Designed miniproteins, single chains. Designs and how they scored, part 1

Every score and structure here is a prediction.

Each design is a single chain, and the fold is of that chain. pLDDT is the mean over its residues in the fold that is shown.

## One batch from the design tools (miniprotein)

Design m1
Fold by ESMFold2-Fast:
Structure m1 (fold): chain A 95 residues (1-95)
Amino acid sequence: DPAAVEARRTEQLKSLLKSYGIDASGLSLQELEDLVLEKRRELIDEDIERIRESYEKRPTPALLEHIEMLEKAKSQPTIEEYNKTVKEFLDKLNK
C-alpha cells in the first residue's frame, strides 16, 4: 500500500527532524527527505572535523579509515537513490 508506506515514512522523517530541532509541519515527503539529507550532511561534516582533530592529536589508521567511510556516506546524492541502490543490490544477491 503506497499511501500507507508514504504516511509511515512521512511520520518517521518528521520525528527525525523534530529530534534535530526542526519543525517539519506542512512539508511534502520529498521536502522532508531533502531536509533530512541536508541535515545528515551537516552532521557528517561535524563528525569528520571532530575525528580529524582526534587524528591530529593521536594519529591512527582506524581514525583515517573512519573519515574515509564518512566521506563515502556523504557522497550519496539522495536518500531515495541510496535506498534504491541498496535494494537493487540486495535483490540481486537474494535471487
Scores: mean pLDDT 72

Design m2
Fold by ESMFold2-Fast:
Structure m2 (fold): chain A 71 residues (1-71)
Amino acid sequence: SREEALEQADRFFEGFKKALEIIDKEYPDLPPLVKMRAAAAVGARAAQSPRPLTDEEIEKLVKEEVERLLA
């Protein structure tokens, strides 16, 4: 439904914002576009979750997506 789509969009945006905050603190020297790509990937993974992710789960996803981009 449209409501379910909006809830997934909200989860994406929440995950994206939290991921970007973590990336700015943990990886301050990464280029801005790389930070955005990593945050967007975390947001997309958060949107696939049936529930909001915890901050610890977001931190784990940030590490995975940053390491993927730097490999």
Scores: mean pLDDT 87

Design m3
Fold by ESMFold2-Fast:
Structure m3 (fold): chain A 65 residues (1-65)
Amino acid sequence: DTGAKVQALNTALANRASRAEIARVLGLPDDATPEEIARKVEELLREHGAAPDTIASHAEAVRRL
């Protein structure tokens, strides 16, 4: 469920999870690049109906991992 993945992503980011942990939440390989993870976050949040500012903020947080 997209909503469950968004919730898991928010929890991981709040807990300062590693890049590999966030990649796993998104269904990506543990060695996924920050750009691949950010792109997947943007797709997931857009599908869930998040606001553009929220999508941009989360993608930027992921890029800083």
Scores: mean pLDDT 76

Design m4
Fold by ESMFold2-Fast:
Structure m4 (fold): chain A 86 residues (1-86)
Amino acid sequence: MLSEESIEGLIYLAKQLAKEAGLEEKAEELGKLLREAIEADQAGDLEKAEELAEKIRETVEKIDKWLKENPEKGKEIFEEAKKKMA
């Protein structure tokens, strides 16, 4: 099971990556859906977790493309997220 600190770090990472990728309008939605997906998975509601994961998949793919084009900035955001997980 992910710790609360790890979950907060993952949400922070996802929201910051979305903002930097030009998806600022999606950042709050992504964070909310990611938290709900993690909570559903931990509660054993695998069907709901899968539905929520599919909803964020397209946004995550766009972030991944941005990371490939902006590796230096991506590294900075990952380092910030690590501090939230510690």
Scores: mean pLDDT 77

Design m5
Fold by ESMFold2-Fast:
Structure m5 (fold): chain A 74 residues (1-74)
Amino acid sequence: DLEKEVISALGEIYLGIGNIDERQGNKEAAAESYKKAGDLFIEAGDKQGVRYVADKLEELGDTEGAKRYREAAA
């Protein structure tokens, strides 16, 4: 499925951007990038990616965002 492969790859890119932002201490920017990745992983059907995003948002203190993506991965 070409569309899902491309969407998943874009999700991985945003996940990478979020990791960079987090390492720089930019928690707000990191959370935004992780949410973009999570939305793309939902679209691609990548439950592992969605769960990873939920865990990252929880680590950043975005408990509501973490809950949203955790529920989407169930």
Scores: mean pLDDT 86

Design m6
Fold by ESMFold2-Fast:
Structure m6 (fold): chain A 61 residues (1-61)
Amino acid sequence: PEFDLSDLVEVGDETVAVRPGRGFAFPRDGKLHVFLFEPDPAFVAELEARTGLPVEVHLAK
């Protein structure tokens, strides 16, 4: 897909990773902030492995 785990989109001055239908993630303050519509530990683990950053998960409405 266009927005895979390795695909990064620049939003304003930030870089984000998007997973269609699940959520998005962006680095901030030396951490990876992951916004999910519902819990997805596999997606979180993959992003942590890809970035090497600590992951902080936020559930989006």
Scores: mean pLDDT 60

Design m7
Fold by ESMFold2-Fast:
Order: structure tokens, then sequence, then C-alpha cells
Structure m7 (fold): chain A 57 residues (1-57)
């Protein structure tokens, strides 16, 4: 399902954020996971994009 795909992406971003010590990216990725779990796919995608952008800096 789309929710499962977004949860998987969020988990990978959480791992990357921990590895890089990026607390802000970790919080965004954790919020993305919660949004996907609740079925709020639009919010989850937005938060994933924001976490990815922080991790690219």
Amino acid sequence: SKAAELMEKANELIKQAIEKGNVDARILAEQAFAAALKGDLETAEKLIKQAEELLSK
C-alpha cells in the first residue's frame, strides 16, 4: 500500500538522520512515519521531502 511505502521511506530517513546526528531530520522523519500510519499520506510525503532536504545539506 502507499502508506506502507511511505512508512518504509520514513524509517530509512530516521536511520540516516541518526547516522548523521541530524536531530531536525529525525523529528521530521518520525512525524512522517506517524502521518503515514494514520493514513495522512499527503502530510507524510511533505514531511519525507523536508527530511530528505535537510539530510542533503
Scores: mean pLDDT 87

Design m8
Fold by ESMFold2-Fast:
Structure m8 (fold): chain A 56 residues (1-56)
Amino acid sequence: MTETRIKQAELTVESNVAMGHIDSAKTGLRMLLRKAKEEGDETTAEHLQKMLEELE
């Protein structure tokens, strides 16, 4: 389910950012984005791309 994946990604990013692990957050987002694109989940991929851009 798209919503569940987005929520999990948000929590993971928030946790890594709070710990000062920005690079880990970016790596996690890139992995999830790649998986979403592989599965054809365009909505999730779009959300993950925006989150990644916000961290840059």
Scores: mean pLDDT 75

Design m9
Fold by ESMFold2-Fast:
Structure m9 (fold): chain A 63 residues (1-63)
Amino acid sequence: GPSAEEALAAAQRAREGGAAAGVGELLKQGHTGSADEMIAALRARGGDAAADGLRRALEKEGL
């Protein structure tokens, strides 16, 4: 599946600003791995809107 870096790129292309900001912050904190791990991390931090935005971005980009 897509990587965390691919998830960030997808969020940026889809113009999902909250998702892009959330994934960017997680990457700066040393989080690595899959897009699904980024969605889970965003949800765990109370970022349901950002997590949902990331899911939409991945679907839109065909990832």
Scores: mean pLDDT 82

Design m10
Fold by ESMFold2-Fast:
Structure m10 (fold): chain A 62 residues (1-62)
Amino acid sequence: SIVDYIKEVNEILDKLTEKVREEAVKEIGEYLKQKKLTEPEEIAKGAYEFAKKNGEKYIKKS
């Protein structure tokens, strides 16, 4: 569900320092824009998949 995807994304972002979190949010936004997703559930799922794939990289930078 959309709520579950948002929760998982927020849990990953909450583990990051403020600076790295801002970078991650920007990169998620650029990724979603490039994929041209229009449906809210697809947007939430896309954000989740990107955050899951790149989460460890961001945590290491934090």
Scores: mean pLDDT 82

Design m11
Fold by ESMFold2-Fast:
Structure m11 (fold): chain A 68 residues (1-68)
Amino acid sequence: DLRQQLRQALEDLRGNPLNRLAWDFLRSLGIPDEVLMPHLDAIKNAKTEEERQQAIDDAVAAVEAALG
């Protein structure tokens, strides 16, 4: 459940008007911006769908590591 919610939130952050809610959700888990920002910037700057999916996967892994 948590991993699926995290992945969905990270996907929403790139182009959804609800970006603020997804961002606040990740911050509410106690994850500092220094961990989140590089991964979200990688997602924003991805030029291909493969690069974007890799960036999302990397962000999910980093969030899971920060929480576990």
Scores: mean pLDDT 70

Design m12
Fold by ESMFold2-Fast:
Structure m12 (fold): chain A 84 residues (1-84)
Amino acid sequence: MGAKIAEEAAKIAEEDAKTLLENKEELAKETGLSVETIEEIAKLAEEAAKKFKEAAKKGASEEEVKELVAETQAGIRAIVEADA
């Protein structure tokens, strides 16, 4: 189960990164964040997707996948806070 959840998380992270990069100017305007901050979040999402793919290959548990999600969310918060 964990490997399947990790694979799905990787797809979501890749799609999120693509959406952020394709809409970075509009998202910056709507959120008040800089375009550079949106790009940093997209890069973090791309790295998260890579980590989730590796977790899926290793047969990671659901708990391990949840830890990777928490780490990714913490990273996004740090980037947003740094833009303040």
Scores: mean pLDDT 81

Design m13
Fold by ESMFold2-Fast:
Structure m13 (fold): chain A 80 residues (1-80)
Amino acid sequence: SRAQEVADALINAAKRAEEAGDEMTSLAARTVANYVRQTGDAELGARGAESVAKLAEYHGASPEAVQALRDAADRVRELV
C-alpha cells in the first residue's frame, strides 16, 4: 500500500540519520512513519517528511541525514 511505502521510506531515512549520529532527526522520521502506518495518510506523511527535513537543516543536522530525508520526501511525492 502507499502508506507502507511511505512509512518504509521514512524508516530508511531514520536509519540513515541514526548512522550519521543524528538521533533527533531519526526519532522525528520514525514518529512520522508510525503516524502514517496508524492513519494510512500518505499525504500527511509527505508533508511530515518535508517538515522534518527542513527542521533537520535548521538545527544543523548532518548533510547525510538532511539528504536522506529529502530523498524520502521526494519518494513519497512520487507515491501520492
Scores: mean pLDDT 78

Design m14
Fold by ESMFold2-Fast:
Structure m14 (fold): chain A 75 residues (1-75)
Amino acid sequence: LEELAERARRLAEELLRAAEEGASREEIERLERELAETLRELQRLAAATGQLEAARAAWQELRPILERVGEVLEE
């Protein structure tokens, strides 16, 4: 679970950087798909192992990064 949470954080940070630097739509969409899949897997594993609180903590750490990504991409 922690490994997936860390991967999600890295992907969110990479997505924010790509968005801020004006990366191609192709690259942004790829990072969005990878992040979405990683978060989906994290939620699935957390449910299966009863680590739902740990998953929520990881999500709360990601929230400000994802909010910033949304601000940059939505304009």
Scores: mean pLDDT 76

Design m15
Fold by ESMFold2-Fast:
Structure m15 (fold): chain A 81 residues (1-81)
Amino acid sequence: MEKEKILEELKAEIRRRFPHDPETAEALIQMAEALVNGDREKALEIARRYAERHEPDPARVDETAQALLDGLEAEIERIKK
């Protein structure tokens, strides 16, 4: 499946799940773009920036970033079939 097709399906699904949280939707879309392009390091950097802003426990920032990245990677694999 084309990268563009995967990304468009991810964007639509993210926007559907987070209609009242555009900041979360935007962060997830940026992570998805990086992952679809094979740049896992960039996706992790985006996840960490998001986690730093939204995770109240600083000891859990890396855990939250990894969980977001893992979940998004699983969704990409599901769409690829």
Scores: mean pLDDT 78

Design m16
Fold by ESMFold2-Fast:
Structure m16 (fold): chain A 60 residues (1-60)
Amino acid sequence: SMEEKIQLESEADRLVREALAAGKDLDEIHKLYNEVQEAIDKGDLEKAREYIEKLRELVK
């Protein structure tokens, strides 16, 4: 749904900011963020959630 897409985009943006603040690898952050955006654009919300979980693992 549109609401789920907005929530996933917002979550990815927050995780990217946290990963950048934590000094994580820029290439890995950029790759994962692009994968999330591509999955959202294709309507593959499950795939988007998988990449968001990988972003979460980076911030741990």
Scores: mean pLDDT 85

Design m17
Fold by ESMFold2-Fast:
Structure m17 (fold): chain A 63 residues (1-63)
Amino acid sequence: SALEEVREILATLEAVHGLDKEELLTALTVMENGLRESAEQRGEPVDQERLEALEELKREIEK
């Protein structure tokens, strides 16, 4: 699922690169912005499932 895929990326960033919560939130925001921009450039709808997964993880980390 999109949520599991994004969780795997975050786990890698945290475990391999030692990113803290603020850095993880920044990485998620960059991914979200990239997803929206890529969809706009291709004239395609944004991947809503992946976008929602990113937003859910941001809320989980911010809590």
Scores: mean pLDDT 77

Design m18
Fold by ESMFold2-Fast:
Structure m18 (fold): chain A 80 residues (1-80)
Amino acid sequence: SSKDKKLLEEIDKIIDESTKILNEIDKLDPEVARKMEEKFNESLKEAEELIKKGKYEEALKIVQKTLDELKEVLKKLKEE
C-alpha cells in the first residue's frame, strides 16, 4: 500500500541519518562508535524481522529509538 511505502521510505531515511551520526561519533571516539554500531546492527536485524511480518510501524519505532540514542551519545561526546 502507499502507506507501507511511506513507512519504508521513512525507515530508510532514519537508517541514513543514523549512519551519518555514527560517522560523527567515530571521529570523536572510535570505541564508543563500535559499541553503538553493534547496537544499531541489532536494531536493523529486529526491524528487518518486523518488516518481514508486515509490522512496518513497529520497525519504524525500533530504528527511531536507536537514532534517538545515537543523537544523545553524540551530544554527550560534544560536551566533553
Scores: mean pLDDT 88

Design m19
Fold by ESMFold2-Fast:
Structure m19 (fold): chain A 63 residues (1-63)
Amino acid sequence: MKLPKFKLVSDKEVEGEYVLVLYEDADGRLRAVLIPRSEYEKWRKEVEEEDGPEAVVFPIPEL
């Protein structure tokens, strides 16, 4: 599943199969979503290639 234009605020892994993603919706509201790690990785690549300038990626504080 591909998320619309947004700002990535933070992400956390849950048992390595899911990632909790915090983002700012196009309406300017904070949203949280739990997505499968594989979906997150695909979304990340797509955002970097096509939606990178549309979405602001927040630096990951932890490795």
Scores: mean pLDDT 55

Design m22
Fold by ESMFold2-Fast:
Structure m22 (fold): chain A 74 residues (1-74)
Amino acid sequence: AMTDAQYAEFVRRLEEERAKLEKETGEKIEVHVSRQADGRVLVRVEGGSDELRQLFLQKAAEILTEIRAREAAA
């Protein structure tokens, strides 16, 4: 399961990516992150265009994969 430190890193990186995309596109999005009891992380994105929301979700999946890959190598 994802550690508290890995979850904190994931949330921080999502906020950085959200802020970057808002500056680049001029569109505002809201991001909601929750950690489930089974170790799954749920990401919900609201606002902006469908294209921007999809792009953000793709970036979120890439970040999560990187964090999990580092744990799998230990």
Scores: mean pLDDT 79

Design m23
Fold by ESMFold2-Fast:
Structure m23 (fold): chain A 84 residues (1-84)
Amino acid sequence: GKEEEILEKIEEIEKKLEELEEKAPELSKEEALKKLLEIAEEYDKLIEEHQELIRSNPELGEKVLKRSAELQEKIKELLEKLGL
């Protein structure tokens, strides 16, 4: 269903962040930051596009909120590792 589709898209974004973390030592700080911003923008757009569905489904909302918190923490950790 649509709930499964949004969770799958969140997983794809999480995977992109993991791949960026692995490649970060090979990238300039500027390139790493640009890719981080692209990932963050893609995530924000996904949540905005599905906002009504997330609000109408408490179980989905809880899963999205938890994954959002985990994603934000990973972004913060990567920024700190990059010295930003």
Scores: mean pLDDT 84

Design m24
Fold by ESMFold2-Fast:
Structure m24 (fold): chain A 98 residues (1-98)
Amino acid sequence: AEGERAKAELLDEFGRRVGEAHREGYNTAAKEGLAKGYEKMIEKVRETQEETVARLDKLAAEHPEYAPAFEAARQEVTRGADEDIKIFEENLKKAKEA
């Protein structure tokens, strides 16, 4: 279905953008130290989550017949972002204590 394809494209884009956030964080860590790198990763992952969720919410409004699928994708995006952020917050704490 068209809605399933749009969902898959958004999830693929979310994954690519999270990968870019990780790379930006590593580059920041090399220049400004590990703590700044993790802060950048957290910021960029949250930004990507918010943008992806907003796009999924818009698609759910435009295609209400597929709203349950977009809501499931929204929950998947939120879970993935929250798990990544938790790891980065734990690593940030260790970097600040070192």
Scores: mean pLDDT 84

Design m25
Fold by ESMFold2-Fast:
Structure m25 (fold): chain A 77 residues (1-77)
Amino acid sequence: SENREKALKDLEGAKKAAEEGNLDAAILGASHAYRYAKEAGLEEAAKLAKQARDYLEQGNVEKAIKYLEQAKKVVEE
């Protein structure tokens, strides 16, 4: 699925941005991943991506990265 591949790439991009301290890029990537995961029917991955975005907005980068990794694993299944 194109939406599945886009979700995976945006989750990877969001994680990299978060690790580099680019919170704006990480939030944008997590938001895009959420939308693409929803469109792909990957409800669990979408929920995890949304939680990651919420943690990024709160400045909790460590939790956000864990949620992005969990979302990625669900997309890769």
Scores: mean pLDDT 88

Design m26
Fold by ESMFold2-Fast:
Structure m26 (fold): chain A 84 residues (1-84)
Amino acid sequence: MEEEFEAGVAVIHAAVALTALKDRGVPLTPEEIDRLLELAKRYPEVLPAARDVFRANLEIKDKATPEEVARSEQALAEIDALLA
């Protein structure tokens, strides 16, 4: 089904984002955070991977602005609430 296919693609996108984040060592942009959060809200299969990405993003927060950190923390809180 199209929905099942899109869920699979979203999981791959989350995994690619995690790899890119670990490789570049630069925090996710606000747009990247919002995009991944939206995918995770639409496709529950993405939630664990999105959580890992946001956690990794917060580990490199020394390179982020306070606003970017706050957005990552809010996104992680929303993912954690959805996983509970």
Scores: mean pLDDT 70

Design m27
Fold by ESMFold2-Fast:
Structure m27 (fold): chain A 69 residues (1-69)
Amino acid sequence: EKKEKEIEELKKEIEELKKQIEEIEKEIEELKKQPKTKENEKKIVVLESAKGILEAAISFLEEELEKLK
């Protein structure tokens, strides 16, 4: 049953990362509603970069999950 625990842990980690991406997307949309200032544009770029890193991590974990199925 070690394999089942590994699958559960990977699924949980993927879900947490997906939630973080949703939060980042919400923050980006809120910033897009604010005045287009230099500071707001910089914040959007930083958040988009963070989102990209999380998406890469999810892809890696999903590949590991598929290997365990």
Scores: mean pLDDT 82

Design m28
Fold by ESMFold2-Fast:
Structure m28 (fold): chain A 80 residues (1-80)
Amino acid sequence: MQLEKAREAVRLAREHAEEIAREAAELARGVLSPEELLANLRATLETAAEAARAAGDEELAEEARRAAERVAEALRRALA
């Protein structure tokens, strides 16, 4: 279950990083600071990377970490 959720989260972040960042920035209007939103997204993807690593899927773990950085960078650009 955790590995399947991790794989789906990585796939969505990899394929839709800029779209996710744009939607997240819009949803943050007065609800969360941009820094808090970015920290939450990064924590979620980092958790996915650890779940993948625990399951022995090193490729997925590496993709999750790259996806986390890509989403964080896209979110910083969207909020700038």
Scores: mean pLDDT 69

Design m29
Fold by ESMFold2-Fast:
Structure m29 (fold): chain A 72 residues (1-72)
Amino acid sequence: TRFKEALRLFDIDGDGYISNTELREAIKQFDIDGDGTISNAELGHVMRSLGMTNITDEQLQEFIDQLNRMIE
């Protein structure tokens, strides 16, 4: 699943789980404009540059929605 592949990028300790701390670190890293919010376009650009060229905009939106829900 593409979401599992994306989540593995944030799972820096490799235990197969993503903590709130890891998610916040990832969001800070992908917050290119520095406003404290990650956009679909910013995340999509980063993921495609990392080789996830097959991820769709719908999947990116779902992933962002999941991240925002977990950190709020």
Scores: mean pLDDT 56

Design m30
Fold by ESMFold2-Fast:
Structure m30 (fold): chain A 62 residues (1-62)
Amino acid sequence: SEEIWKKVAEESEPLERELLARYLRGEITPEEASAEFWAHMSEIAKKLTGETLSPEELKAKL
């Protein structure tokens, strides 16, 4: 279980950095960046665990 959530966090790290860079360049809003990040996190979690989790559930597990 912990190993799976570590992999989710690791796979999401490059996207988080890319979204921050895009925000700093003025390409996306903070709201858009947040929505895209959590949608991506949900897909990674679904791929690794087989479960569809809400952003609230994902935050509780990370």
Scores: mean pLDDT 75

Design m31
Fold by ESMFold2-Fast:
Structure m31 (fold): chain A 76 residues (1-76)
Amino acid sequence: MKEAEELLKKGEELFEKGDYKKAIELYKKAIELAPDSKVALDALIYMSRAYEKLGELEEATEYSREATRLYVRLRA
């Protein structure tokens, strides 16, 4: 889905610039548009890393678990 992929790419650019909060907003939108997709998997992984960079370790762990669940589901 093109729009979800574009949101993921913009989020990655913000992540690289250190704007983790705005990156998280775009990742959430990408997941909403394509919840059971490779785009959503990548967005969940980046969200986990962004929360880790912000020191929000509980949130980072939650999104890491969600990424693992989606990864297993997509490969099943």
Scores: mean pLDDT 84

Design m32
Fold by ESMFold2-Fast:
Structure m32 (fold): chain A 88 residues (1-88)
Amino acid sequence: QDAQDAANLAARKAEVTKRIDELRKELSEKTGINLDSLSRDEQARLADELIRKGENKEIAFELSVEIGVLDIIDAVDATIARNKARRA
């Protein structure tokens, strides 16, 4: 079960990462800001600012959501890693 859960989590992480890459590229082209040079937290803050300003809000909202999902996946992955490191 753990191996299957880990494989499913890895597949979901790959899917979310690909979607984030596509959204970052589109938003970079629309804003003129190189989002690839920003940290994930900076990208999320920029997306939130654009949503508040009503600029490119649909793409910014989707990027913010996908970053949030990736953060949850990373937290789950870290918890699984901690549990595996624990002996008995």
Scores: mean pLDDT 79

Design m33
Fold by ESMFold2-Fast:
Structure m33 (fold): chain A 62 residues (1-62)
Amino acid sequence: GPLEEALRLAAEFMAEVAKKRFGKEPEVTTEPQGEGVATATAKAGDEVRTYGFTLEEAKEAL
């Protein structure tokens, strides 16, 4: 459904951003926030980045 797609796209976007930021592949965790909204958290060493996505925002960001 829309939430699962948003989670997948959010994870892909965060992996791309964090790879460029940290210079390595991050550990990415996604969490549902309800109604097609999700957050993705990327962790690489001591650095953590969290980003909120709707399905539409995730599609536009990729």
Scores: mean pLDDT 68

Design m34
Fold by ESMFold2-Fast:
Structure m34 (fold): chain A 83 residues (1-83)
Amino acid sequence: SEAARREEEKRRRIAEELREIAEEAARAEAEGRLEEARRLAAEGLAKRAVLEGILNEEEAKELVEWLFTDKEKAREKSKEIAK
């Protein structure tokens, strides 16, 4: 059916997008662009988690934000909260 064909195309497209993100992340890491590599890896992880039904879109967005919050700023906020 056309519906089955569209679902297969959609899955194929998403799988290709995830591969591209993973390859870009690996390339960035190999080139020493560690911040960009981490950002790409987290985006890919979040997208895959939503696709697999592990996380909803809101949880995935929060995960990406958490991973890409300035580590020093996140540590400073954590210390302020831990009063």
Scores: mean pLDDT 70

Design m35
Fold by ESMFold2-Fast:
Structure m35 (fold): chain A 67 residues (1-67)
Amino acid sequence: SSLREQVLRLIGQILRIIGDILDLQQQLAKTDDPAQQKKIQEQIAKLKEELKKLMDQLRALDAQAEA
């Protein structure tokens, strides 16, 4: 169904962002430069905000499926 296809696409986007966050966390763990650490932390924070928005969209679609 169209709703199922939208859910699967959102899950795919969520998984990609989680992967990007994990990659940045690994980079952060290997970085000893405070300026670079700050930049990586800022990128992680932005990706976490994007993840929150996608999770909110997924919850909204789930609510529509129950209506």
Scores: mean pLDDT 86

Design m36
Fold by ESMFold2-Fast:
Structure m36 (fold): chain A 55 residues (1-55)
Amino acid sequence: MEEIQKEYKEFLEKLAEEYRKARETLSPDEYQRVARELSDKLIEFEKEVKKKLEE
């Protein structure tokens, strides 16, 4: 359980850093594309966490 929480925290920290870099360096159109990709990664990771907690 604690291992999953640590992985989740690390994933969120990396995701937040990618969002921040994209916002600072990219045009609005490019940022929207990257933000969508990052959102998809978050959804997939949350699915994996739910699956592990259910089993």
Scores: mean pLDDT 77

Design m37
Fold by ESMFold2-Fast:
Structure m37 (fold): chain A 86 residues (1-86)
Amino acid sequence: MGVKVTIEGASVGDAIAAVGIGVDGILQGREVKIEVKGRTITVTIENASDELVERARELGLGAERNGRKVTIEEDGDKVVITLELS
């Protein structure tokens, strides 16, 4: 089951982690899209593995623990990570 994670005020570390999840998706043979527009980064992974879903969830939960505004929602079989850099 997939996940949508939105992080507002994301750090550079959050961005590196999110892009790393996307790269691992490519290495696992998944369809991956990484988009950068201004200070917004979006990583989309189609048919994501349970490992990638859990890593995306933990990225969101970690950012929330560090005082970021985070939204986590279930999304079919996709991982979508949206970061709005401060």
Scores: mean pLDDT 86

Design m38
Fold by ESMFold2-Fast:
Structure m38 (fold): chain A 83 residues (1-83)
Amino acid sequence: SVVEEEIKRAREIIERNPEKVPVAELAAAVDITINREWFLEIKKKLGISEEELMDIVTAMYIEGKSFEEIKKYFEELIEKKEK
């Protein structure tokens, strides 16, 4: 599935950038906590675990994405899954 491919890509990014993980993971945890209601809805719509959600957000911060780009990414991923 598209979602399974994106989780695999996120984990690949994490494995290739171990030095960036602590800061990116902290940024992901903070944003998920502040925007918890939105991320709970995203997690439900995508059918992913909390660990898988954390992996995707962490990988996007490793790539230097802004929170607005992360929101757009998840909205587009949901649309692709529902097609």
Scores: mean pLDDT 86

